# Designed miniproteins, single chains, continued (3): the designs that were tried, part 74

Each design is a single chain, and the fold is of that chain. pLDDT is the mean over its residues in the fold that is shown.

## One batch from the design tools (miniprotein)

Design m10554
Fold by ESMFold2-Fast:
Structure m10554 (fold): chain A 79 residues (1-79)
Amino acid sequence: MLSEEDFKIAVELLMKVAKQNNIDIEKPKSEEELIEKLVFLYKKLKLPSAHALGSYFLGSDLSKESIEYLLKKVEEKLK
């Protein structure tokens, strides 16, 4: 489970990446919505792996544990 701070950072990163790629997404209000929106972003960007999403978290204030947790949850949804 993400901390409130890590959730906010992850949401801001998601919205920033979506805007930069002209992808319209609704701001997630929960961790489950955040994971679903990350899966949607992954599919829209045609990324080769869930690990490729990790590049967008590189250099952020998001903790390594939270990054690994989110990437694992996205990978589980892609099965």
Scores: mean pLDDT 79

Design m10555
Fold by ESMFold2-Fast:
Structure m10555 (fold): chain A 62 residues (1-62)
Amino acid sequence: MIDEAEKDSKLNVAAYQAYKDGAPESTIKKIAKEMGVSPKTVLERGKKIYAAKQAGKEAALK
């Protein structure tokens, strides 16, 4: 039985990677189908995580 947190973590990783790489719509749709969410959800999740990771990297690099 897959926990909600584990499923969310998998979506976060896939969404972040796709957003970071500027993946085509076909790749976004594939991730959305695999995770059982809409393509819009994948893009929004990826954007949010990407922004958070970039802010963290910039703050850590002096």
Scores: mean pLDDT 73

Design m10556
Fold by ESMFold2-Fast:
Structure m10556 (fold): chain A 81 residues (1-81)
Amino acid sequence: DLAERVAELEAGLAFLGTALRALADNPRVPQEAVDRIAALLREARELLRKAKEGDEAALQRAQVTLSEADRLIREAVAAAR
């Protein structure tokens, strides 16, 4: 079900958005890292909008983009320690 997969990725996007806000509040996290992650989350949001309209390729790209954002968030958290 495309709609169910989109909803799951939208929940993931919301979760990563919350994590990005926490990183942006941490003075040990470089602004460049925050900006890069924010750009990926904006791209994922646009891809999920297209996926809702039936674009299965956009759904696959959104999944890859969110995985990259999650990786960068984990790296930023580790580096800030």
Scores: mean pLDDT 88

Design m10557
Fold by ESMFold2-Fast:
Structure m10557 (fold): chain A 94 residues (1-94)
Amino acid sequence: SLEERALAELRELARRAEEENVPEEELAVESAKVIKKYVLEKIKKEKDEKKKKELLEKAIETYKKLAKEAEERGMEETKKVLEKAIEELEKELE
């Protein structure tokens, strides 16, 4: 599902960042790039307007949950990245 893929990708980025001793700010930047590319590519390929809306709503719900988890873990830069992704997805719904 979209939720499972988004979560898996973010976890993979975090794992690689830990192995390479990457600062959280760099992890946040890379996470933003992957999230944007992943969401845009998948949603852009959806030709059914109703299904596209359902995918957008599910992505927003997933990223809101991840943003809350980032906040609880003190990952403020990662939270900001997720909040920006949510704003872009909500704008696409309008």
Scores: mean pLDDT 72

Design m10558
Fold by ESMFold2-Fast:
Structure m10558 (fold): chain A 91 residues (1-91)
Amino acid sequence: MEEEEKILKAIESVPEEKRPSLEEARKELSEVLSKEEIDIKELAEALAKYAVAVYPTLSEEEKEEFVKKLLDFLKALDIPIEEFIEYIKKV
């Protein structure tokens, strides 16, 4: 709950002019996921860009579901939530 709100606020705080295109973010994420050896830092950075890019296209219900799935994924990969939020802020 608290972690979900923290990620939501971080994504929403990114200025529109700094948001990557959804096409660019998807391409970067796909390239990272296609590597035989995935760098967790590169994956976290690509996920942060994708989250920022996709977020404005989602309904309120889809936003909640997206953030929950994102948190589950970050925890499964042992990516610290605080570190991920820093990647969002640096987009």
Scores: mean pLDDT 80

Design m10559
Fold by ESMFold2-Fast:
Structure m10559 (fold): chain A 65 residues (1-65)
Amino acid sequence: DLEGYKLRIAGLVVEAETDPSRKAEAEEEFKKLSDEVIKKYGEEGKKVVEQGIQLGQDALAAQRS
């Protein structure tokens, strides 16, 4: 489920930037999940990780209004 991975990556990006108490945990989960997706889906997985990062960054930008 590439869509699920993309949304989870986006959520971890947001969590790492907005919750200092969970930053280290979110960053470690991001690294593990990114590695898993890339190993499972190859180039498609890399694109999904990049899209997830962009979605998270877009969400953070929107919150800054």
Scores: mean pLDDT 81

Design m10560
Fold by ESMFold2-Fast:
Structure m10560 (fold): chain A 92 residues (1-92)
Amino acid sequence: MEEVKKKLIEQFRKAKEAAEAGDKEALREHLEKAGEIAAEEAARLAEEGLDMSPEEARERVRALTEGLTEKLESLSPEEAAEAFERAIEGLE
Protein backbone atom coordinates (compact mmCIF):
# COMPACT_ATOMS: atom_id res chain seq x y z
CA MET A 1 0.00 0.00 0.00
CA GLU A 2 1.13 3.56 -0.69
CA GLU A 3 1.84 5.49 2.54
CA VAL A 4 -0.89 8.09 1.81
CA LYS A 5 -3.56 5.39 1.25
CA LYS A 6 -2.44 3.64 4.45
CA LYS A 7 -2.79 6.87 6.46
CA LEU A 8 -6.24 7.57 4.95
CA ILE A 9 -7.42 4.01 5.72
CA GLU A 10 -6.24 4.43 9.34
CA GLN A 11 -8.20 7.70 9.77
CA PHE A 12 -11.33 6.24 8.11
CA ARG A 13 -11.21 3.17 10.38
CA LYS A 14 -11.00 5.44 13.44
CA ALA A 15 -13.82 7.64 12.06
CA LYS A 16 -15.97 4.51 11.54
CA GLU A 17 -15.32 3.42 15.15
CA ALA A 18 -16.23 6.92 16.40
CA ALA A 19 -19.43 6.94 14.28
CA GLU A 20 -20.46 3.49 15.62
CA ALA A 21 -19.84 4.76 19.19
CA GLY A 22 -21.85 7.96 18.56
CA ASP A 23 -18.74 10.05 19.35
CA LYS A 24 -19.25 13.10 17.12
CA GLU A 25 -16.15 14.89 18.46
CA ALA A 26 -13.82 11.97 17.62
CA LEU A 27 -15.58 11.58 14.25
CA ARG A 28 -14.84 15.23 13.36
CA GLU A 29 -11.21 14.91 14.54
CA HIS A 30 -10.51 11.90 12.30
CA LEU A 31 -12.34 13.45 9.32
CA GLU A 32 -10.24 16.63 9.71
CA LYS A 33 -7.04 14.54 9.79
CA ALA A 34 -8.13 12.58 6.69
CA GLY A 35 -9.02 15.84 4.91
CA GLU A 36 -5.60 17.34 5.66
CA ILE A 37 -3.82 14.20 4.38
CA ALA A 38 -5.91 14.37 1.17
CA ALA A 39 -5.27 18.13 0.75
CA GLU A 40 -1.48 17.70 0.99
CA GLU A 41 -1.54 14.78 -1.49
CA ALA A 42 -3.67 16.86 -3.91
CA ALA A 43 -1.13 19.71 -3.63
CA ARG A 44 1.74 17.28 -4.38
CA LEU A 45 -0.08 15.92 -7.46
CA ALA A 46 -0.76 19.50 -8.65
CA GLU A 47 3.00 20.24 -8.49
CA GLU A 48 3.67 17.05 -10.51
CA GLY A 49 1.33 17.90 -13.41
CA LEU A 50 -2.28 18.72 -12.55
CA ASP A 51 -3.67 21.78 -14.39
CA MET A 52 -4.02 23.78 -11.16
CA SER A 53 -1.85 25.36 -8.47
CA PRO A 54 -0.99 23.44 -5.27
CA GLU A 55 -2.95 26.02 -3.24
CA GLU A 56 -6.07 25.63 -5.45
CA ALA A 57 -5.80 21.84 -5.00
CA ARG A 58 -5.65 22.19 -1.19
CA GLU A 59 -8.58 24.65 -1.18
CA ARG A 60 -10.78 22.36 -3.31
CA VAL A 61 -10.07 19.30 -1.14
CA ARG A 62 -10.72 21.28 2.06
CA ALA A 63 -14.06 22.53 0.68
CA LEU A 64 -15.04 18.97 -0.30
CA THR A 65 -13.97 17.66 3.14
CA GLU A 66 -16.11 20.28 4.94
CA GLY A 67 -19.17 19.45 2.79
CA LEU A 68 -18.65 15.71 3.32
CA THR A 69 -18.29 16.21 7.11
CA GLU A 70 -21.63 18.08 7.24
CA LYS A 71 -23.33 15.29 5.25
CA LEU A 72 -21.84 12.54 7.43
CA GLU A 73 -22.95 14.35 10.61
CA SER A 74 -26.53 14.33 9.22
CA LEU A 75 -26.43 10.52 8.77
CA SER A 76 -27.28 7.93 11.41
CA PRO A 77 -24.26 6.29 13.12
CA GLU A 78 -24.97 3.10 11.12
CA GLU A 79 -25.15 4.94 7.76
CA ALA A 80 -21.95 6.88 8.54
CA ALA A 81 -20.15 3.63 9.48
CA GLU A 82 -21.27 2.03 6.18
CA ALA A 83 -19.97 5.06 4.23
CA PHE A 84 -16.54 4.70 5.87
CA GLU A 85 -16.47 0.94 5.22
CA ARG A 86 -17.09 1.60 1.50
CA ALA A 87 -14.35 4.27 1.45
CA ILE A 88 -11.87 1.82 3.05
CA GLU A 89 -12.79 -0.89 0.48
CA GLY A 90 -12.20 1.62 -2.34
CA LEU A 91 -8.70 2.44 -1.03
CA GLU A 92 -7.70 -1.22 -0.50
Scores: mean pLDDT 75

Design m10561
Fold by ESMFold2-Fast:
Order: structure tokens, then sequence, then C-alpha cells
Structure m10561 (fold): chain A 71 residues (1-71)
């Protein structure tokens, strides 16, 4: 399970050029704070893809928090 919605996972998959299933697994591992190198090795993807995913997820999380505070 992940704190990100199905729509957010689909957007992540589209931006990274990976499947929705792969994006969901990647999001779960990043939320569990698994090291980026281990995620890359376990999933067989470039570590640059892991860093890009982490950045996108952090931006989405920060935006949600900022919008909640500004209300």
Amino acid sequence: STSFSDEEIEELAKELGISKETARKLAELLEQLVPNKEIAEKMGIPISTVYKAKRIMMELAVRKLAEAVLK
C-alpha cells in the first residue's frame, strides 16, 4: 500500500516511462525509505529513474501540505 492515489501512480508511471505496476512498487519502496541503490538493483531500473521518481513524489507531497496550510 502507498499514500499516493491511483491517479498519482499513473502520472508517475507516465513521466518515468514505466508500467503502473512498476511505479506503484517503486513508490512503496521509496515510502519505506529503502536506499535508492537497492531499489534500482531490485527492480532492474536505472538509479536516475529512482531519483526522478523520488523528486516527483516529494513535490506532490509538499504541494499537498502547502495547499492544506494555505487554507
Scores: mean pLDDT 79

Design m10562
Fold by ESMFold2-Fast:
Structure m10562 (fold): chain A 94 residues (1-94)
Amino acid sequence: SALELAEEALRRIRELAEEAAREHNVPESVVEEIRRTLERALELMRGMSPEERMLVLGSTALDVALTMRRLGIPEEVVREILEVARETRERLRA
């Protein structure tokens, strides 16, 4: 269930990033980079402890959020991506 929570968080981050990318005409090459980053994070998490998964989730969300910010995506979307990771990490600790 802890792995399922992390997988759900990565999927939610992907949904938020793809929706924002569509609304702001982000190049498909950047969207594909975000998808690959999230897929690699998920693959890494399968072999990790809960503590390691929290670190990877946080780092991955930050990387995606900073990419969105550099592309001029609204801060509301950036904050929502970071919030998904923060809330999920708290649930993984509980």
Scores: mean pLDDT 83

Design m10563
Fold by ESMFold2-Fast:
Structure m10563 (fold): chain A 69 residues (1-69)
Amino acid sequence: SPLEALLEGFKLQLKGIAEQLRKEGKSKEEIDKTLDEVLESLKRYVKKTWPDEAEKISEELEKEKEKFK
């Protein structure tokens, strides 16, 4: 599914951002805050573009972010 491919892409984006910030020596608090900001932006994009799928995609992205706590 194109939406499943997009979801996996967003998960990889969150992981890449977390890994890059960790490599730059950012604290866990700074990483978590940045990931929250990225997650909120992705949720807004998904809700606007795929309103019927937005809840499911948002839930999956929230679960992915939890892996970096």
Scores: mean pLDDT 82

Design m10564
Fold by ESMFold2-Fast:
Structure m10564 (fold): chain A 96 residues (1-96)
Amino acid sequence: SELDFLKKEFEELVSTLVKWSKTLSTKEFGRKAAEEFRKLSKKLKDIDPITSKILDDSSKQLDELVRNNSSRSQVDQAVSDALGKLHLRVVMKESD
């Protein structure tokens, strides 16, 4: 189902980003997180346009933070906010 697909993609994204947050520099983490959000946005464009748009917007925000040499806390907050919005989309789809 679309919900099962979204849940799996969300779980894989969280796992990847948690690993990268512990191992990558701020700039590399922000860059790769933006790429993962952009990739997932493309996968969801025809399936869930609302979630796709959230990911595309989050990707652009992270690209801007990386370009501006923003702090780790700003990059971490942007990633956390994006994942929170995605989690809310999953929760809403599990409701009637």
Scores: mean pLDDT 87

Design m10565
Fold by ESMFold2-Fast:
Structure m10565 (fold): chain A 113 residues (1-113)
Amino acid sequence: SPLEKMKELIEKTKEEIIKLIESDKSLSEEEKETLIELVENLAEKMKEIVEETIKNKDPEKGIEELNFLLEVFEDVLNEIKKKQSEEGQKVLDEVLKIIKETVEKLKEILLEA
């Protein structure tokens, strides 16, 4: 089902990003905990949006909600990024890239559903 495909994609993205954060040597343990919590919260909100979008059969609203969620997440991540070393900034840029790619794939699935 489109919903199961989207949920699997969100979960895989979360797992990939958490591994990236945990393996980084420039981030403190406290910063890693904060970032992991932020990513877990993002994944849960994405799942809620895609579930409601499929239930309500409103892909336009779902896409708008995903776009808004991404903007909020990017703003939060950019504030964290200001406190990081150059190496820490690179890992946060990669996190944002992965999330943006996942959001684009979710939008494609919603438009085809």
Scores: mean pLDDT 88

Design m10566
Fold by ESMFold2-Fast:
Structure m10566 (fold): chain A 67 residues (1-67)
Amino acid sequence: QEDLDVVAEAGRIASEIAKDLPLETRQKVAIAAVNAAIEALDKGYSPEEALKIARETAEKVAEQARA
C-alpha cells in the first residue's frame, strides 16, 4: 500500500533526525512527521512530496525541542 510505505518511511526519517533526543521527544517528532505525511497524501500530494513535508516537519519539531 502506497500510504503504508510513506508512513513507514516518514517514521524512519523522523527516527534518524531525532536519534539524539530523549525517547518521549523522539516519539513526538515521529508522530508529527507521520501525521504530516498522512495529511499531505490526503490533500493530494505525491508520496515524494509527502516525504519531503514529513522530513521538514521532523526537522522543525526536533529543532524546537533543542531550542
Scores: mean pLDDT 80

Design m10567
Fold by ESMFold2-Fast:
Structure m10567 (fold): chain A 84 residues (1-84)
Amino acid sequence: TVSGKEVQQYLQKNTGIEVTIEAGPASSETVVEALAQAVDQLAAGEERAVGRAVDEKGIVAEVEVRRNPDGTPEVTRLRFRALK
């Protein structure tokens, strides 16, 4: 199991993104896991990436990251939904 704090540290160290993880319907660990997936795709050469993770309650966290014109990554969307 990856802790939310560990993934948040990974994001800050590897992308330079300052991320504030707020209390939402999904766990903070789930949100940070989804964000890490998106950032990994961006680092692999994609201009836009979407990460998804599901918590124990069936809440899906979706995060979209895009590369800015100056090359820095930016979170453009964070959304939650229930698996029906």
Scores: mean pLDDT 65

Design m10568
Fold by ESMFold2-Fast:
Structure m10568 (fold): chain A 92 residues (1-92)
Amino acid sequence: SSAAVASRPDLPPEVQEMEDRIDYLINVEGLPHAEALRKVAEEYRKQGKEELAEIAEQSARWVEMADAGVRDPDLLEETGRELEKVREWLEK
């Protein structure tokens, strides 16, 4: 439920800012998702926020793989495993 989701540990403010920036670049500036993620990664790298830049870069790679129409189930499974690891890390 929405109440249960809202009760989960909040993402750090910097991660929320990253998501807001990505949404802005996609919905207002009209950038493709992967390009928006790369731009955010570059911005964070310039700010010395290496962890956020790495998260954005990794996300861009996954979006690129999907956009390229990769139909290899082994590659999709590997991508899913990496996403699950990041999700578990963020939820702790």
Scores: mean pLDDT 68

Design m10569
Fold by ESMFold2-Fast:
Structure m10569 (fold): chain A 76 residues (1-76)
Amino acid sequence: SDFEELLERAERLFEEGKRLAESGKEEDYEPAIELLKEAIKLYELVLPLLPTEEEREKLREKIKEAKELIAEIEKK
């Protein structure tokens, strides 16, 4: 399904972005931000395609987590 494939892609981007964000290496910060921003874009695209409000709530939490990770990196 369209949303399933997009969600899987977003999850892979989120996991890699989070891994880099948590590495403690400054050279990983820019790639982490790029990956997390891509994950957010895909999550936002999938959000209206999800069949239940519970699933949409969980996805909004993922978007929030990604945004918080970006903010933490930008603060240095």
Scores: mean pLDDT 85

Design m10570
Fold by ESMFold2-Fast:
Structure m10570 (fold): chain A 95 residues (1-95)
Amino acid sequence: APSREERLAALREGLAEAPEAIANAKDPESVRRQVELVREALERLEAGEPEDVILGRLLGRVAKYRGAPEEEVLRALERLGLSEEAREAALEALR
């Protein structure tokens, strides 16, 4: 798996390319939402929040955009073996 530093570098690179990605997207609104999620994940990762908690929160936000039920989010968290803190973050983001 890539290191924490490699993941941070990749997220920063993605954000730097965000304006061009949005301009060239078939669905600019969808790409804009994805960029916002990546930006929030980067800020939390730089603040030292655990990666599993960040992933849980991201899953909750994506599920909210899709209108997915809470049960689908909980099953995804269980399949990934995420912590109780990650589960709480996902449910908070889904609200």
Scores: mean pLDDT 74

Design m10571
Fold by ESMFold2-Fast:
Formats: sequence, structure tokens, C-alpha cells
Structure m10571 (fold): chain A 102 residues (1-102)
Amino acid sequence: SHLEEARRLFEAGDYRGALRHLARHLREQGRREAALEVEVLLGLADIARSLGMELLEERLLEEAAEVVREAARELGDEETAELAEELERHYRERVEKLEAEA
């Protein structure tokens, strides 16, 4: 399943890959708008990376994880919500580190 693949990618340190599979999982669960929002945020994060805008990149990825968490909570999908919370925490910590170094 996309959720199992997302967990595997998260454990391997591929946090962006995990978010992509969580977006696909949400689409399969009928949350097409939330899935599209995550995909758009991931695309914007890729653009931010290409421009060297590291703080913006990490903020966009934190927002993508938050969208997944909120959509999963509305579905009662606690496993997806828990993984999204772990991803949101990871990106929040990166944002805080980058802001402290500024």
C-alpha cells in the first residue's frame, strides 16, 4: 500500500518520497483536494530548492505534512496522521534550525 511504502521511505530518510506516497494514499481514500494540495506544495518546494531558498523549501514541506495530518484526522486514519505528525516535526525542527542560523 502507499501508506506502507511511505513508512518504509520515512525509515530510510526519504521524507519527500514519504510525502508523495501519503498524497497518493489520500487520493485513494477520496481526499483528492488534499492530495493535490500536497503535490503542489512538493512541487513548490522543488522550485525553492532549485533557487537555493532552503528556509522556504523546508516551510513548504512542513505545510505539506500538516495538510496530510489534517486530512488523515478528518478520515479517522490514525496511522497516516501519526506518520504525518512525525514528518511535520522533522520539517519544523529543520525550519527552527535554519531560522536560528540566520
Scores: mean pLDDT 90

Design m10572
Fold by ESMFold2-Fast:
Structure m10572 (fold): chain A 89 residues (1-89)
Amino acid sequence: IKISKLKSNDVIIVIGGGDFAKELLSKGVGVLAIDKDPSELEGIPGKIVNVDDMPKDPIQAGVTGFIGDASKILDQVKKQPAVVDVIET
């Protein structure tokens, strides 16, 4: 991934890659991390919620992670204007 092409308000959805999500965050990249395993989301700052409890505006609500199946929410979170990419690991 070319981090130099990302803008300060850009958000990347990361599915199944908690360590990769943390690496992007350490470089100043915005992340929405989605994983079925809550341990993969440990250490990600911000609000972590279950996919079944997703708010209408997750980025505005300060959500940075979702626990559960990405397929349940992916179409809704992709609609957020700040979301520029989706990465599955």
Scores: mean pLDDT 76

Design m10573
Fold by ESMFold2-Fast:
Structure m10573 (fold): chain A 57 residues (1-57)
Amino acid sequence: MEQQREAHRMLGQSSAVTLNPSVDPSSLSDSEWDKYRDLVINKKIKDELDNILNKLS
């Protein structure tokens, strides 16, 4: 759906531009955006966990 795609683009576009500037947000399909969003979220969770572990060290 276009509303869902737009929401994914708003969230994923910022991440795509910041984390992977070579990725053109406008060229990604809806399914690719869903996969990319999940990967970005998982990466952020992993990074945050690593930061917590470093602070406890």
Scores: mean pLDDT 60

Design m10574
Fold by ESMFold2-Fast:
Structure m10574 (fold): chain A 79 residues (1-79)
Amino acid sequence: LLEEARRLAAEGRLVEAVVLAARALAEVAEAAGDAELAAQLRAEVPALAAEAAKLSPEEQRAAVERGVAVTEKALEALA
């Protein structure tokens, strides 16, 4: 998921990359036993996509990198 999000960002598919990074974070939350947070994050995906679409390409890339970094840190904590 994180590798795929970075690939989509490199291809210029930045809104889809942001959505995929958010989905990866939701899966980490579910794996950590926080099903409520996972459901909340998944429910927010359409709103995140709409907000991401309003950003410049550089801001969208920064959002993807922040999302990936947060998810990687969460995965390290679970390992």
Scores: mean pLDDT 72

Design m10575
Fold by ESMFold2-Fast:
Structure m10575 (fold): chain A 84 residues (1-84)
Amino acid sequence: SLDEAIEAVRRALEALDNGDVEKAKQYLDEAIKLLRESDHPEAEGLVSALETAKQALDEGKYDEAKAILRAVLDTLESLRAERA
């Protein structure tokens, strides 16, 4: 669900703030899986952004990865708000 994807992205950001890159990648993989199982029109774009964030983590670009995850989280929160 969208709420589960939001939670996974939040946990990834929290893991990065704690310096746990491997745990962050695990949460990103969970978020990607949840979004791919979603029939949401925005899901493919969000998956692409999360894959870019994972690549940034692999390259040690932690601030870039965090910026991407915050943008994804903002988009997910906006999409959730549309489901009144």
Scores: mean pLDDT 84

Design m10576
Fold by ESMFold2-Fast:
Structure m10576 (fold): chain A 86 residues (1-86)
Amino acid sequence: SLEEIEDTWLQLTKAYNSGDYQTARDLAIRLAQLARSEGFDDLAAAANAFADAIQAYLDNPSDANRQALDDAWRNLGRAFQEARNK
């Protein structure tokens, strides 16, 4: 449901801003699953890409992986706003 997507987004934002990358990754995977079930394909793709970017950063915290994580977070925020406006 849209309510579960919005709740998951709130929890994800809180975890990510607190530096809890493990919880943020798990919530991003959950967000992707919920978005897919509702037909929000762009949101689902952005959430999966963000989960992958967190994992890459945790495996190797390089400047390149930090930049990719920041880009994925920005893209996920845009996809979430677009899903809400439809």
Scores: mean pLDDT 90

Design m10577
Fold by ESMFold2-Fast:
Structure m10577 (fold): chain A 82 residues (1-82)
Amino acid sequence: DDIKEALEKLKERIKELLEQGKDEEAKEEIEYLTKVLLESDDEKFKKLGIDQLREVAKHAKQLGKEELTKFIEEKIKEIEES
């Protein structure tokens, strides 16, 4: 599944950015993904994207990045409300 593979790759990239302390670059990737998901009518793509954002939020929390975790949770809510 090309969509799932692309989203998994993006998730791993964001996790790597967070582990490197590149929090602003990680936020930019999260905002870009959020925008793409909000512009999509594909329910499967939106669900997969939300699942990836939840994994990123979990990873950010494990790294002690509470502010970034809340930021990601707000983006998930925005997509779910769309």
Scores: mean pLDDT 83

Design m10578
Fold by ESMFold2-Fast:
Structure m10578 (fold): chain A 55 residues (1-55)
Amino acid sequence: SLTDALRAASAAVEAEFRKEYPDVDLDKLPIDSPEYQRYSARERAAVRAVLAEHL
C-alpha cells in the first residue's frame, strides 16, 4: 500500500542517516538545527519519490 511504502521510505532515510551520522541523536535534534534540516530534506525527497512512483 502507499502507506506501507511511505513508512518504509521514511524508515530507510532514518536508518541511512543514523549510519552516516552515528554520533547524531535524531530524536533529540532541534527542528531548526542544520542536522535536522538535512534529515528533513532527505525525508521529504524520499516521500516525493514514493508518491511519484505510486501516482
Scores: mean pLDDT 79

Design m10579
Fold by ESMFold2-Fast:
Structure m10579 (fold): chain A 97 residues (1-97)
Amino acid sequence: MSKEEFIEKLLSLLPEEPLLKKSYFVKRVEGKNLSKKELATFVLVELKESLEPMEHLETAIANLHKLGLSDEEIEEVREAVERTESGMELLVRAVLK
């Protein structure tokens, strides 16, 4: 699955169309070697920062298994979304290993 396809499918797990579009996320992750877990966390944290309702984020998180994440990875994403204030901080940490 491409990064663009993954992001598109992730956004479709939200109960309503988000304010941030697919192109916003694709541009920010371009050239980055991210796992599915890191991509999901980045997208969801950026949506949280954009004031997406937490109930909508929880709905998407509950359905991440449809994108091939394990139950363990889904729990890690949930915890990271709750703790992280900036998606850019996540990208910096991923690049720094």
Scores: mean pLDDT 77

Design m10580
Fold by ESMFold2-Fast:
Structure m10580 (fold): chain A 95 residues (1-95)
Amino acid sequence: AEAAYKAGYEAGKSGDAEKAYKTAKDAADSPELGPLGAGAAGAGAGHGAAVSGDKETGLKAAEAAGYSAEAAGDNLEANMNAGVGAVAGGAGAAA
């Protein structure tokens, strides 16, 4: 989860929306991480995007992570982490 968060953070900070989205999707598809990894990647991307000023990248990654967590249906924490990523991106917009 921590590695997925850091990978998402770097993708979000770089402003690469496609990389951020792919990072969240790859984490969701991982047998080891699943929805928890997707949520962590989304949260990281949101944070990174907020720092870089690219809120759209963070929101897209958080949305992808949320979708993956919801599809899995059994990890509330992953959904909450995806939501935190989206909020972090929005907070960056306000700053």
Scores: mean pLDDT 60

Design m10581
Fold by ESMFold2-Fast:
Structure m10581 (fold): chain A 94 residues (1-94)
Amino acid sequence: SLREEVYRLALEAGVPAPLARLIASEYEILVAQGNYEKAKKILELLENKDLAGLEELLEEIHRERAKKMGLSEEEIERRRELTRRFLAEAEARA
């Protein structure tokens, strides 16, 4: 599975398992939507172990998706904070 390959690549790059699963799922969604440029960028960032760049790209992807769904900037920021807390809790338990 393409998702399983991305998951393994993320683990090899030093990404914690909960976040690696999220990245693999996000990659699969991008490919399904035909957004090959962003999907390829995720792979490049993982290959380079550029975790800061990966975090920025994921924030951009989530922001663009939320805007397409009609969410306000304040609601986008609120959801981003909740996601960050969820990932931190999941990582602490992994």
Scores: mean pLDDT 77

Design m10582
Fold by ESMFold2-Fast:
Order: sequence, then C-alpha cells, then structure tokens
Structure m10582 (fold): chain A 97 residues (1-97)
Amino acid sequence: SAEEETEEGKRGAEAAGEAKTAEKATGGAIRALGSARSAALEAEREGKPELGKKGAEETARAAKKAAESEKASEVGSRSAKAAAEGALNAAKEGKGG
C-alpha cells in the first residue's frame, strides 16, 4: 500500500529526533537527513523521482560518513540510513501516487 512507503519517511524523521537528543556529534547526520528528505520531495514535485533518488542517496551516504567521523552515536548512523530509505520511498511514491 502507498501508505506503507510514507511510513518509512516518518521513521527517518523519528530517528533524526533521537539522534539530536543522543549526541551533538550527530549534527552532520541530522542536517544531511533533512537534505535527503527535501531532495526527495523536490523530485516528487518536479516529477523526476529518479534524479531525486540519486541525490537523496548521495546525501544520506555523506551524512553517514559525517556521523562516523564525528564519533556520532549509533542512533545518528541509523538515522542517516533511514533518511536514505525514506527519501528513496518518497521519490518513488511521488511518481506512483
């Protein structure tokens, strides 16, 4: 169901919230998480989910590396991964729904 894909984006946001509380070192991961979600939404609005998907993936990977280099918590690393998956699902949903 389409709603299932939307739930993935919500999980990413929740993970980002936990990362903020867990450790300041996750700041880079949280910022990139937001960028990944924004990229997915923009791709959806433009009607080019494939392009947004690639941008969201690259942004999420950068967030994960930033979290690791800053000694970010496990929550920070997890939120970066959730952001990538959420952004990909949002981009696909934008074209399908």
Scores: mean pLDDT 53

Design m10583
Fold by ESMFold2-Fast:
Structure m10583 (fold): chain A 71 residues (1-71)
Amino acid sequence: SSELMRQLAEEAAKKVKEILTKHGKEELGEKLAQAIISGEGFDEEVELSEEEQKELEKLEEEMKKKVEELK
């Protein structure tokens, strides 16, 4: 369902924005959230700390699990 995939993308975008805002990178979080919602590639080089990268990887694993559960 395209609607379920859209809701999942919006949830992922919201969580990415929350993670980056928590680390003081609200503008980057907004840009990445928009890229996730639009399905467009993020063209800018992103400098992330080890902690930020770890939290984003954990989110990616969580979202992959949710996609599997939709089958």
Scores: mean pLDDT 74

Design m10584
Fold by ESMFold2-Fast:
Structure m10584 (fold): chain A 95 residues (1-95)
Amino acid sequence: SELLEKMREEIEKYEKEYGDGAVAEAALLLLERYEELSEEALRALSGAIAMLVAGKSLEEIFAQIDKLLEAGKLTEEEAEKVKRYAEEFAEILEK
């Protein structure tokens, strides 16, 4: 998947720029679960991770995910998975 390869590349850049281990470890663990996500859900999660790194709150990120759900771009199940993975990433990033 081109999107998964792009995500890995961005994660490696973040690891080099923002320090040892936590961001890369979180992102690698989440990438292993990405096989369960559609391309649209992966795109949404990519955006969520970028927003987290940019310092956006989970509330703002969840609002964007909800907009994608309302637009019919994500199912309810996909929206819940993207929110869960964003929370997991945020928790590890704070560590």
Scores: mean pLDDT 71

Design m10585
Fold by ESMFold2-Fast:
Structure m10585 (fold): chain A 74 residues (1-74)
Amino acid sequence: MSPAERARALLAEARRLLAEARAETDPQKQVSLLDRAQDLIVRARLLAERHGDAETLAEADALAAELQSLVKEF
């Protein structure tokens, strides 16, 4: 599997977790799903940056922005 394919697979999984978090009513489960999605986005971004994949970097940044919109400031 190419680095680009791996990065996109991580972002696809992060997007699924983000959608699940949006539907989740339990705050503890929602936080866990968001933490897992954030970890996958960070990993995908680092992989895309390392291999010069600008398209995947842009997708990772867009998903990070969506995740940040769901997080409450503590």
Scores: mean pLDDT 81

Design m10586
Fold by ESMFold2-Fast:
Structure m10586 (fold): chain A 86 residues (1-86)
Amino acid sequence: MVEELRERLEELHERAVELRREYAANPSPELAEELKRTLEEGLRVAEELLPYAAEEAGVSVEEARKALEAYAEKARAHLEKLIEEA
């Protein structure tokens, strides 16, 4: 259900916020891996929501996918930089 996917995405967002806070306080390889897993799971759920998000935004699924891909590249690069600088 779309509602369940949106709830899952919210849960993953909250988890990412908590993990970033923990990582900022005490960086560890285990927390870095958990941050990466949380991001990838969030991107997976977002991809499942793409047709619904595209409809709500009034764009094509192809345009929504392009936006998600651009976001994913930026998010992964930003996370890698955060982990490298820790």
Scores: mean pLDDT 82

Design m10587
Fold by ESMFold2-Fast:
Structure m10587 (fold): chain A 60 residues (1-60)
Amino acid sequence: SLNELKATLELRESGDYSDETLEKVAKKYGVTVDQIADTLYRLTRRGYSIDDLKKLLEKL
């Protein structure tokens, strides 16, 4: 979803993958930590950079 993508982008921009930051970002966007983890895994397998994620978000 759009919120899952936004949450994942903010997490990647932070560079902090701690449980504390994951929970904070998940709550901010109304998504679960598992949804962020799944989205991050999919984007990593496709080789998306932060700039690529921003461009993808603009197309939604």
Scores: mean pLDDT 75

